# Designs tried in a protein design run: designed miniproteins, single chains, continued (2). Part 38

Each design is a single chain, and the fold is of that chain. pLDDT is the mean over its residues in the fold that is shown.

## One batch from the design tools (miniprotein)

Design m5296
Fold by ESMFold2-Fast:
Structure m5296 (fold): chain A 90 residues (1-90)
Amino acid sequence: MMTKDQMLKLAKALTEVGKWIAKEQEDDATIQRVDDIYAQIEAAIAQNDYKAALAGLKALTDIVVELYIRMSKEKRDKAVVFMDEAIRQV
């Protein structure tokens, strides 16, 4: 079972990645949707509703995957390089 801190950290990371991809695509509607789901995850965690929090994390993951698939090939290649470089600096 994930801890509250692990769920919040994962939700924040997925939100930041999703917003970055959506911003590159000028998709303000998806930015708002990602923010709304993040707020729902925070509320669920605050209420100890771990089932709702995990459902929100799945929804964020599905959105990020869909955004990534819809990226142009050139932008996807840049995103992979960016993520790899960021991981190496940790």
Scores: mean pLDDT 76

Design m5297
Fold by ESMFold2-Fast:
Structure m5297 (fold): chain A 77 residues (1-77)
Amino acid sequence: SQKSIDATHRLGEATQRRVDELRRQGIRITAGRGPRLPPGSTTSTVEIETEDGRLVTITYNADTNELTVEERPLPPS
């Protein structure tokens, strides 16, 4: 659907901005997951793990047009 396409596109833009920001800071990305859009959902999520031990979660909800970016310490393995 258009909402799913819009969710993926806007999430991709937000993800690229965060990646560019991390790159400018000299921080390397160690893992990335997503975008994930469960069947029937308009909420998309990307997770980025950084070399400095940070987990960045970017979520976009196409029904509410809300974009959230959360950064927290990466859990110990």
Scores: mean pLDDT 77

Design m5298
Fold by ESMFold2-Fast:
Structure m5298 (fold): chain A 78 residues (1-78)
Amino acid sequence: KIDEFIEKLKKELEKHYAAEVEIRTRKGNEIIVTKTVVTVADIPKLENWLKEKSEKGEVVEVTVYIGGKQVFGPFTIK
């Protein structure tokens, strides 16, 4: 669930204030990899964006990094 991902991300951001989120999406025959830096203030926008991807039937795989270290994921959103 997107809610579980968002709760884990909020907990990491309480400790570190910023995280890098890597998102892998399928577009036709291509896999698009996007990396973005997220703070607590960015969470509502990220949550809405992930819900939009899910509603379009795009499979999204999300991994969270802090200081170059993977802290959780990959998490699959369907």
Scores: mean pLDDT 78

Design m5299
Fold by ESMFold2-Fast:
Structure m5299 (fold): chain A 80 residues (1-80)
Amino acid sequence: SPEREALVEGAEKLRKLFEKAINEDPEKYSKEAVEYAKKMYDHLPAFEPLYQAAQYALKNGKEAIEKAKEAFDRLVEALR
């Protein structure tokens, strides 16, 4: 379904953004992840948990960012 495809692509993009947050700039890429997830949530309600997870990671720092990346890795595998 188009919704499932959007969720897969969105989860993959969020995974990559949080990987950049871990490796390059935690604050910059976590903010970009939240902005992306918010835009997706505005168009697709199924993104609400992803948006909440991204906000939590941004608010709670490095350990939360690492856990969010791992959670999105697992989500991508589960949706494939």
Scores: mean pLDDT 85

Design m5300
Fold by ESMFold2-Fast:
Order: sequence, then structure tokens, then C-alpha cells
Structure m5300 (fold): chain A 62 residues (1-62)
Amino acid sequence: SEAVELLMEKSGMSREQAETIIDTIASMSDAEARAFGQLLVKEGGLSEEEAQFIVDEALSLK
């Protein structure tokens, strides 16, 4: 998954951690997932566009 690889590269997390983040976002409501995306920008070193891509990809797994 490109979202997993982006999280690993930008946030320095393991593949297992990145997959857990994607699964967590996929279980969220749209509003919760958007709020988590803002946290990824603030704390995870992602741009707003990169965080939106990750959130949108994770939500597509529903």
C-alpha cells in the first residue's frame, strides 16, 4: 500500500506500525479520520496533501 510506505518514510515507523495506523483510520468515522489526518501533519511530519492521501486510502478500505 502506498499509504503504508508513505507513513514509514515520512514518520519513520515500521511497516507493522504503519499498517496498524491505516487499519485504525479505516475503523474511524469520516470526521474522526479527518481529525487524525491533522494529527499526522502536526506530529507525524506529513504535509496536508500527504495526510489527506493516507486518510482517503484508509477510508477506501471500508
Scores: mean pLDDT 81

Design m5301
Fold by ESMFold2-Fast:
Structure m5301 (fold): chain A 61 residues (1-61)
Amino acid sequence: NLAKDIVKELQLGRTTLLDIESFLENHTVEDLLKLTPEQLAEELQISRTHAEQILQIAEQH
């Protein structure tokens, strides 16, 4: 599960897991990979660094 792998590797809390899962319910992984780190950071209300790491993990799936 991509969202669970992201949360585990980045030590993110349950709230962030739910936000990522909700995003992926409305978007594909391919749609996610089209976003810039800045855009993803704004969508999920996280740091740019975490957004970059999320995109890197998504590319491996």
Scores: mean pLDDT 74

Design m5302
Fold by ESMFold2-Fast:
Structure m5302 (fold): chain A 73 residues (1-73)
Amino acid sequence: MLSEEEREYVLKNKEEIVKRIEELALEFIASLPEEERERAAEGIVAELERLAEEIPELRELLEEVAERIREAA
């Protein structure tokens, strides 16, 4: 789990952090061969779901990112 300091930072900067997660995830998927993209996208979506359980305040934003990641794969 995140430390209290990390959690406070994430909550104060939630929109920017979620935007950066999306950018990094899409860049990573785009860097992979086509045959690996779907598996990578599913792995990333699973990690986003785990993060939403740890920080429920991010759930709505992370669900939107997860949908876009699946579409990009």
Scores: mean pLDDT 80

Design m5303
Fold by ESMFold2-Fast:
Structure m5303 (fold): chain A 120 residues (1-120)
Amino acid sequence: SLSEEKKEELLGKKAPEILEKYKGKPVILDFTALWSEPSRKFLPIFYDTYKDTDLKVVLVDVGDEPWEEWEQFMKDNNFDPEKVEVLNKEESKELKEYFKVESIPTLIILDENLTVVHVR
């Protein structure tokens, strides 16, 4: 998670242009990795919590796993590909650097205009 000072600095900031494709609905960004057993156990619970909400679920992978491992994980856990998206390595790196994420899990909620409204 981010420090309280970094959380305060992020509130009200606009997300990078790479997320413009999600404009029009609130988005929850989950900074995570499949190599983490706690994250692997938490991800299905996280998905179940948000799947019936208006929030678009976006997973920001800070790990090194190939896309095929993420695709299999999502299939094994019945994730809806219209509801949840896993960003590619380049997009994930850009978001990690932009939001200064130093630890997982980190959750960032964006409003319909891609403005940061919550950080955890």
Scores: mean pLDDT 83

Design m5304
Fold by ESMFold2-Fast:
Structure m5304 (fold): chain A 100 residues (1-100)
Amino acid sequence: MLTLDDSLEEIFEHAEKNIQERIKKLKEETDPERKVALAESILKTIINMIKLFKENNDEEGIKRALELADKVFEELQKYLDPETVERLKKRFNEEIEKIL
């Protein structure tokens, strides 16, 4: 039987695997518009996780999701132009400010 903490851990692990698969697709994508769409979908997954952890008062989960976001932006910087990465980061931070 899973505790609440165990089920939140499973949600995080599932989302992290999903994000890793989308990053693989982003590495293979050549269309700039589709790369941006993949990046936005990855960031939306992280935002939704932060919302879930906030609703469950899981401060450690929020911290882990923010650390995952930092790693995602490091990866995106390798495949997207700097101006696009900065716009995505600004939008992400604005959404997180509304939640936290």
Scores: mean pLDDT 82

Design m5305
Fold by ESMFold2-Fast:
Structure m5305 (fold): chain A 77 residues (1-77)
Amino acid sequence: MQALLELGDSVVLEAERGASGDFVGRVLDTAARALEKAGHTDEAQALRDARPAVVEAVERGDVEGLRRILEEAARRA
């Protein structure tokens, strides 16, 4: 839970700085692998499920949508 919230804040900040959807997607991929290795499989799966929507929101500059997607992913974990 705490790691997903911290990741969400970092991702939103990077998107506000103009990071690409591909960059943010790779950040999520790295985080999901780290969570899976730590035994947090539900959190890892929540990030993987959210990845397409996160990338699309970043590419559109939809910061509000991005915040909602990340909050929902954290709640599902």
Scores: mean pLDDT 79

Design m5306
Fold by ESMFold2-Fast:
Structure m5306 (fold): chain A 107 residues (1-107)
Amino acid sequence: MASELLEKARKALAEGNVDEAEKYIDQALALSPEPTAEQLLLRAEVAYKKGNFDEAEKYAREAIELDPDSETAVRAYRLLASIYQQRGDDEKAEELYKKAKEVEKKL
């Protein structure tokens, strides 16, 4: 399991150490032939922090597809909302926040 690497990646992101987080998530993905929704979400969060919004959107959507009724999907929808807000699409951002709440109510 790549769980220790994911924990290190989360801690690095929380501390603002984006390059360190990227190294840990890349190592976790290399050990995982089939990535988990959580691994894809962390990859999306790293891309977002680097300003790579197109890549962040891609991986956030892939995380939702793998596990659509999960806490990971709720976080992925919130990340997508932040991406659209950064693009100036407030209407789409609000739609995505509502979707996150709908998934969260089922948990």
Scores: mean pLDDT 84

Design m5307
Fold by ESMFold2-Fast:
Structure m5307 (fold): chain A 77 residues (1-77)
Amino acid sequence: SARREELLARLREYAELYEQGRLEVLVEGAEVSAEGQRLALEEGLRAGIEFDEEAFEKFLEEQLEKVREEQRRLLEE
């Protein structure tokens, strides 16, 4: 569970930086792909996933769309 919590914290950090337009900080420094983090969240594992900027952006767009959907759902309620 600690691994999942760590990845969720990273995901929140990524979403926050992306929202602020500061994602380039993570892109420049990150050594683990967003695809790797997505897979690790699903399976609770992380292994040998290479850094891929395109996959990183797609992963973040997907996560931010889910965040925005959740926010809209909460506001509508």
Scores: mean pLDDT 49

Design m5308
Fold by ESMFold2-Fast:
Structure m5308 (fold): chain A 70 residues (1-70)
Amino acid sequence: SRMEELERRNLSSLNLQKAVDALKAGDYDTARTHLKEAAKNGLSADSFGALHRVLGWPVAREIAEELKKK
């Protein structure tokens, strides 16, 4: 249902925020874990690729490319 889609999108957004916080803290392993969870819950690699340009972190870009490989 659309409610389940919205909840999954919200979970993706929350995991993306956790990944950003982990990247700022230099915890790349935690950042990768949260980005993978965001991807499982509907975050596309292309959407994250666009977002990483705003974030400005090379690590975020590396992880986005890894997600794109599937």
Scores: mean pLDDT 66

Design m5309
Fold by ESMFold2-Fast:
Parts: sequence; structure tokens; C-alpha cells
Structure m5309 (fold): chain A 80 residues (1-80)
Amino acid sequence: SLEEQIEALLQQLSTLLPPDLLAVLRRVVDAWRRGELTPEEAIGAVEALGELALSRETDPERRRQLQELLKQLVELLRQG
């Protein structure tokens, strides 16, 4: 299901994101699920958080993995 795919991505992102940014990301996804954020607003928030996370990450391989997982999350949010 869409929910299972999102939870799997959040679990993978938890290995790459610092706890503060992961908490914000989970809040954005939860607000989107409740209809408090439009898909466009949720995507914008994820992209802004992604830029901040990438600016903090110095390892090129971790940066690549982070970009790929965030792109997948954005694609799933567009489907809702």
C-alpha cells in the first residue's frame, strides 16, 4: 500500500537524517495524511528539508542515498 511504502522510506531515511530533521519530516507526512497540508505544500516542505539535510551531509554516498530516498518520497506524496 501507499502507507507501507511511505513508512518503509521513512525507516530508511531514519538511518541518514539527524533526529531533529527526521522529526520534522514525520510531522510533515502526518500533516499531509490528515489533510492539513496539500500535496504541493508537503512536497515543498520535504524539498526544503532535503536541501538542509544535504547541506549537513559531507559523505558523497550518503548524500546520493538521501537524494534518491527523498525523490521517492516526493513521488509517493504526489500520488495522495
Scores: mean pLDDT 88

Design m5310
Fold by ESMFold2-Fast:
Structure m5310 (fold): chain A 96 residues (1-96)
Amino acid sequence: SAAREEMERLIEEAMEVLRRGAEEAAALLLQDPSAVDEANRVWKEAMKEAMELAQKAIEVGEKVDKEEAERRAMEALREGARYAGELVAAAVEKVA
């Protein structure tokens, strides 16, 4: 259905936003290890945008399967946060 396709698109977009935010934050730390505040700002903005996309996905998905929409949105946010943590840890390791 169009609603399911839109829900999946929004979830994929949320994951992409988190991926890009994580990569940008890690790149900032690799270039300047003192750029912790700027890296945190980049990640915070990515999380905010991803959460807004996840909320839209849940709203669209409510008409198809609310529980599935909530589970998928939550999983996307958790996976994105894990990926960001791994990238930041790797960046810190390289500049230590």
Scores: mean pLDDT 84

Design m5311
Fold by ESMFold2-Fast:
Structure m5311 (fold): chain A 60 residues (1-60)
Amino acid sequence: ASATDFLASIHFPQQYDAKVQKMVDAQADTAAAQDLSVDLNLGPVHDASVRQFLKDYKAA
């Protein structure tokens, strides 16, 4: 459980920015997705924000 939660917290940012990149890439510009991917890949500093952003994006 603890190990799985830890891996999910670190792995989540990468999966999240990948989904965002697909959406932005098809929609308008990869530049925005790239900027978001770089920031989200710093997941340890934005772990809480990444989870909240993913929820908002997925719910939309």
Scores: mean pLDDT 48

Design m5312
Fold by ESMFold2-Fast:
Structure m5312 (fold): chain A 118 residues (1-118)
Amino acid sequence: NDEEEIAKIVLEEVKKLATDEEIELAERLYEASTRNVELEAPKEFLLTTYILLLLYLKSKGIDYNEIPPLLLVYGEHRVQFDVVLAKGKLTEIIPIDEKVAEVFNKLYQKQPVSKSDL
């Protein structure tokens, strides 16, 4: 499938922006999110999405090792990310799909991306 081949190319590009630890964490998030759910997306697409999520959180100064579980919502033909942050007695959902979608569009159009795009 052309989609699977493009997803593999995009994953290799996004890996250049991430540390080995961020890539490993993205793989663990992929395994956790797919354990009991059938997802109609290539593994490489989902890994790209998790890496971009982690890079986005890092760019906002959020320590993803100290955050509550990530909520991953699969919308029609896209993945939406809501990060649930517990601050004392309050929980905050931070929508991040717009920035992740912008970087996805750049990568799929073979445009250069940097950490500052997140």
Scores: mean pLDDT 61

Design m5313
Fold by ESMFold2-Fast:
Structure m5313 (fold): chain A 84 residues (1-84)
Amino acid sequence: MTVATAEARATAKEDATAGLGLVARELDSGETHVGLSGADAKAGETVTVTATVEARSGERIEVEAFIWASEGIESVELVGIRIE
């Protein structure tokens, strides 16, 4: 399998939730795979959110990451995306 993993950090100024989504599209088949993850953060806390998605081995894939945050998140940083 081809595995894509994305990592983001979120810092909260008040109790809040941050999430990370990862979409892998197989370019030859048109199949789409989605990985979603979320984390709750307390005021003043920095949390790490990791999302993983799997696609078929040997496929050409396009990977897109998206981040969402509730009210109370001060900042979000995408740390990176790894494909293996």
Scores: mean pLDDT 82

Design m5314
Fold by ESMFold2-Fast:
Structure m5314 (fold): chain A 68 residues (1-68)
Amino acid sequence: DSEIKKVQEQIAKLQKELAELQEQRSEALKNKDYETVKELQARIKELQAQIQSLELQLNKLKAEQKAA
């Protein structure tokens, strides 16, 4: 439970950061700041990959708890 909660909290934190970066990217795109858009897109991709990794870890932890 505590480990599952920690992973869930980390996912929620990263999802919040992802939303903030997506808003910043949209604003940069409106301002035609393509350099900032490229940097934000790279960070967004990294966060999405990290979230997917944590979601896979969460699924494994939940499956192991039910098997025990």
Scores: mean pLDDT 85

Design m5315
Fold by ESMFold2-Fast:
Structure m5315 (fold): chain A 118 residues (1-118)
Amino acid sequence: SVLEEARKHLEEARKYLEEAKSNIQKALDAIFNGEPLEKAVEYLKQAIESLEKAIDHARRAAELLGNDEALKYVDEARKHLQEAKTALENGDLTKALGHLRKAVRSLEKAIELIEKAL
């Protein structure tokens, strides 16, 4: 059913969001512990990859449910993710982290709205 498909996409979105949050935290821990900067960058790249997957699954769940408000938050998350990718490519770790944090918050709001629609 459409509801079962939406629920599966929601579960995948949550899984990838938690993987992304874990990798953001690992990047922060690497920075605070004085580990090589390349290690923090590797964790942020993993966080970006997981966030892209989470956003794609959240978008699919929101589309299946016709939840336009959730789709707006998915679009905000994607915009911040793209800004984070650009900042990371330019070596601006602080800006990348700021945009990743905003992407996570927007995606969490989308997931909350999707959950309420189920």
Scores: mean pLDDT 92

Design m5316
Fold by ESMFold2-Fast:
Structure m5316 (fold): chain A 55 residues (1-55)
Amino acid sequence: SESEKSLKEAIENKDPSVTLKVTVETEEERERILKDAASLNSKVNVIAEKGPSLL
């Protein structure tokens, strides 16, 4: 998705001044994104929020 592409680009740039806010639909997706960011570049500030919960 667009959020994932933006996140990967910011990680590659290694710019800690850039904060990415990603809204995801599931907890698993949020954890995956955060783990990916930390694995590639722990200096990147990533804020991942879970979207509305399912009924």
Scores: mean pLDDT 62

Design m5317
Fold by ESMFold2-Fast:
Structure m5317 (fold): chain A 96 residues (1-96)
Amino acid sequence: MTVVIPGVSGDARVTDEERARQLERAKEGVRKAAEEGASRVVVVVDVTNATPESLAAARADAEEVKRLAEELGLEAEVVFTDTSDIEAVGRALLAA
């Protein structure tokens, strides 16, 4: 079973407090997926309106979520996408 988890947004307007909240939510999603017997998680990161600096921060947060998933025995993949493409990317990943 594959579970899709929202990652930490790369939007340049995301505050440090909001990034911390999104990271906690993503880690909770990973822990829940592992408890429910998932074999794989896909972390989807919205990079709409990202700057190079905010994108680097979002990548670092996504890698932290990926490491947690791998430590819990899950396969993990990170997908970077614009908001307009999220649904199409999600459907393609669920079909694979």
Scores: mean pLDDT 78

Design m5318
Fold by ESMFold2-Fast:
Structure m5318 (fold): chain A 60 residues (1-60)
Amino acid sequence: SAADRERRRALLLEIARVMKTLPPSKAQEFVMQVNDAMHLPDLRAAVAELERILARAKAE
């Protein structure tokens, strides 16, 4: 849906912002996790995984 596409975009921007606050090695781990999530064919599954990635990144 359009809402899921906008949510994915918003999550990617938030994750990118959080990664700028992390050490380079930790940021690189999250880049790989985001790339894996972007390979998911189901947009809803990609959004759910990106939300989990954002939560993990914020916990660092």
Scores: mean pLDDT 83

Design m5319
Fold by ESMFold2-Fast:
Structure m5319 (fold): chain A 64 residues (1-64)
Amino acid sequence: GIEALFAALDRAVAEGLLTPEEAEAIRAAVLAGDGDRVVALLAAHLSPEQQAALLRLIREEAAK
């Protein structure tokens, strides 16, 4: 759920994939239900390989 996504964003910041400001902007967009903004922020700040890494982190947190 949303908790797994937020835990994955915290891990992405710790691994240097996102800045704290970038992660906060993505969290705000998720809470607002603004899927287009979430996609735009991910594309602006992450390469395709970094996006795959974030997706893996989300899946790992969701499996707990």
Scores: mean pLDDT 84

Design m5320
Fold by ESMFold2-Fast:
Structure m5320 (fold): chain A 87 residues (1-87)
Amino acid sequence: SWPEKYAEIDEDYINKLSPEAKEALKKLQSNQPLSGEEAARIFETLAKDSEKLNDPFAPALRELAEIARKRDTVTNKSLLDEIKKKR
């Protein structure tokens, strides 16, 4: 589904990303705690690439960036849980 797609991204999606977005995604997939600001930058980078690819889930990446920015630390799991509460 839409939130899980970006937590566990497949090889085809990764191959279409810019080198900057690939590096950002690698940090996100490591499940390491990130600062909210750092996580927000990662999601913004992915959103820009998704917009360029006409990915309909680009708005979801923008929403994740806004949620991340409001936190001191984030993980993929904590962001997915937050999105599920809104749906």
Scores: mean pLDDT 66

Design m5321
Fold by ESMFold2-Fast:
Structure m5321 (fold): chain A 99 residues (1-99)
Amino acid sequence: MKELAEELRKLADELRQKYPDNPASREAAHDLYLAAFLLEAVEEGKIDPKTAARRLKEVAENVIKYADEIYKTTGDKEIAERLKKLAERLQKVADELES
């Protein structure tokens, strides 16, 4: 989980730097920071795994939506694809936490 949390924060920081005034980018960055926090909280036993799984799935769905909006408004395919890949990884982690 530590590596995924680091990648989430890195992309969130890039979004804040590159598209600070884009609403979808701002919302995506916030949700990526939240996901990183949830992953660390689960690893530390500070949150119920099923609750974390539900929240991570919600974040993943939101991030996919924001990726499409960022691509539509900026044309940045690289960032949109990176967001979608991270969302897929969050969905996989959430499924593992529900098991």
Scores: mean pLDDT 88

Design m5322
Fold by ESMFold2-Fast:
Structure m5322 (fold): chain A 68 residues (1-68)
Amino acid sequence: AEAVVAEARALLAELERALAAGDRETAHQILEKLQSAAVAAYLHGDRELAERAGELARRFAETFGETF
């Protein structure tokens, strides 16, 4: 549980860096991993983490013009 939440937070930071760098492929790969981690975090009561993951998925769509 805690390890999954820590991994999700690390993925959020890495995703934000990939988005800023315009690295679509890296951002997409991180989003796939983050989706699973965010669901686990939500089930363990970390709603803020799940909401942040959704915000970054929307930012991916805005940055690359593609829906995730």
Scores: mean pLDDT 71

Design m5323
Fold by ESMFold2-Fast:
Structure m5323 (fold): chain A 83 residues (1-83)
Amino acid sequence: SMDALERGEQLLEEMEKRADEIKNDPTATAAEVRDAFNELKARMDEQVALMEKAGVDPLTITKLQARFLGILSELYLVEREKE
């Protein structure tokens, strides 16, 4: 539904903002980056399930999920660099 998709778009914006905040914090530890990654991944998984239950088009979900995974991949690389 449009409501579930709208929440998915809102989550994407929130994930981008959170990722930018942690990337721009020079005091952020590898553990804090990992915690952010795990939290955002859990939120992504939950929102994908909600969109599927709401009957959102599978291709639309896949495209949005790819954008979520892009953010998570960037955080994964940041965490690895701080190890």
Scores: mean pLDDT 85

Design m5324
Fold by ESMFold2-Fast:
Structure m5324 (fold): chain A 95 residues (1-95)
Amino acid sequence: EKKEKIIEELERIIRGLEAVLSHAPADLQPELQKIIDRLKELIEKMKNGEISTDEAYEEIRKIVEELNKLLEKAPASLQPVLQQIIDRLNEIIDL
C-alpha cells in the first residue's frame, strides 16, 4: 500500500541518516539528530493514524529544507549521501 511504502522508505532514510551522523563533524551532529528524531516521530504518527498523508508530505518538505541547509555545510565526503537522502525524500512527496 502507498502509506506502508512511504513508512518503509522513511525507515530506510533514517538508517541512512544514522550512518551519516556516525561520520559527521561535531557541529552537524545535533542538527542531524534533530532531523532523525523528527522522522521517527513522523513514522510513529503515520502508523498510529494521527496525521494524514498530506500532512506527512508537508513535514517531509520541511525536513528536505533543513537537509539542504546541512548539505551546504557538510564535508565533501558526506555531500553525495546527503543528496541521495534528499532525492529519496523528494521522490516520496511526489507519490
Scores: mean pLDDT 85

Design m5325
Fold by ESMFold2-Fast:
Structure m5325 (fold): chain A 82 residues (1-82)
Amino acid sequence: ELEKKLKELEEEISNKVGEAVRNGKSIQEIKELFEEFIKRLEEIREQAKKENDEELVKRVEELIDLLKILEEEVIEIIKEKE
């Protein structure tokens, strides 16, 4: 169940971030989008900890770290296009 939710969220993140960049969303809108996804991932991580799913906890933590890096990269790309 949580594994499926994580996979669905990974797909949603990829699609929404790509669409926001293509549609010329502002840096502020991009930051808000990433903040929302990180919060949703933190919720999945807390639930995975309660279920003692160590593999899922690790995957969520890795994805949160990757999103923080991706946020910085996306913001830089938007600044360069301007």
Scores: mean pLDDT 81

Design m5326
Fold by ESMFold2-Fast:
Structure m5326 (fold): chain A 94 residues (1-94)
Amino acid sequence: SMAERIKEMEEAIAEAYERGYREGLRAPPPDDAELEQGRAAAERAAEYFEKAINTPDEKEREEYLKKAQEAAYEYGYYLGRKEREARARAEALA
């Protein structure tokens, strides 16, 4: 069903985000340019996901889903890097 396909796509995007977040936790803190790019990745993931669920074409759906997963990974990576920096600051103040 369409609902089952949407759920599978959501799970694939969530997995890409979680993978990015875990890798981001090991990365150095982002600079200002990387912060802006990271914010944009969230919007790209949402846009590609919307395109994937709304396209009647299977090939286009797969391409949009792939781009949504790539953007979700980038966003996760960005948030992981910010979280790493926040944790390091919290530890320094303890």
Scores: mean pLDDT 84

Design m5327
Fold by ESMFold2-Fast:
Structure m5327 (fold): chain A 100 residues (1-100)
Amino acid sequence: DAEEEIREAEENREELVRDLSERLGISEEAARAILEASIEAARKIIELTDEKEKEEILLETVAFQKLAVEGKLDLPKEEQEKLIEEIKKKIKEELKKVEE
């Protein structure tokens, strides 16, 4: 199922970008970045057996999606990386409060 979903997302990338952009009220550039990051994360997750590695990839993907939604993809790469690490840290702290 996961491999089929990844393939379908790749084949319908431009349609999914437009749909995501309209639904979230974000730019097509941000929607494309979110979709590409999600596809890449999904591919990595299906190859992994370690739950901690899967969680790390999900955290990075969620942090990147938040950055894209906030329109911060035009920032210098170093600044984007700092923001991603800050968002990941905040998500980890919130997950700890919920006890996993």
Scores: mean pLDDT 74

Design m5328
Fold by ESMFold2-Fast:
Structure m5328 (fold): chain A 65 residues (1-65)
Amino acid sequence: SLADLDSETRSAFLTRLYKDGDEHPTVEQVKEAAAKVGITLTDEQAEQLSNARSAQEAADILLGR
């Protein structure tokens, strides 16, 4: 489950995803960032994260909030 990710893995993923100030990453960017930190995402999970409006909203999605 994405909610079971440790804090450091989640932080590394979000930092990589939003490193260039991109507030609306594409599904491909989400999948690439996840792969670089060792997270396996389904297409549905990647789409959900790509629809996040901010790094904080993406973090809330990962935490199941």
Scores: mean pLDDT 74

Design m5329
Fold by ESMFold2-Fast:
Structure m5329 (fold): chain A 100 residues (1-100)
Amino acid sequence: MKLSGILIGGIDTSDAAAVAAEAREIAERHGEIVEELVMDSPYIPGTSLILLVFRSREEAERAAEALREHFAGRTTGGHQISVAILSEESLENLLAEARS
């Protein structure tokens, strides 16, 4: 089974838990979340990344579309929320870093 991941970024760290809960509720309607990670962003200080891992690419694509619509134009701590579908390589790299 090839896992697929969605990365949600541009989230102020103080809002990360609330945004993660909201994203999970929406994403669960489109597929099974097999893993969820909330981590500090290495790219933008004071922001967090939310990783949602799905059983299939199709589930991740449906969830990403719904999340992009839901978070359209939303900002936290002055940062705009963004949603990206990860390549297999990017997902493996993020999971390796989170597990190390």
Scores: mean pLDDT 81

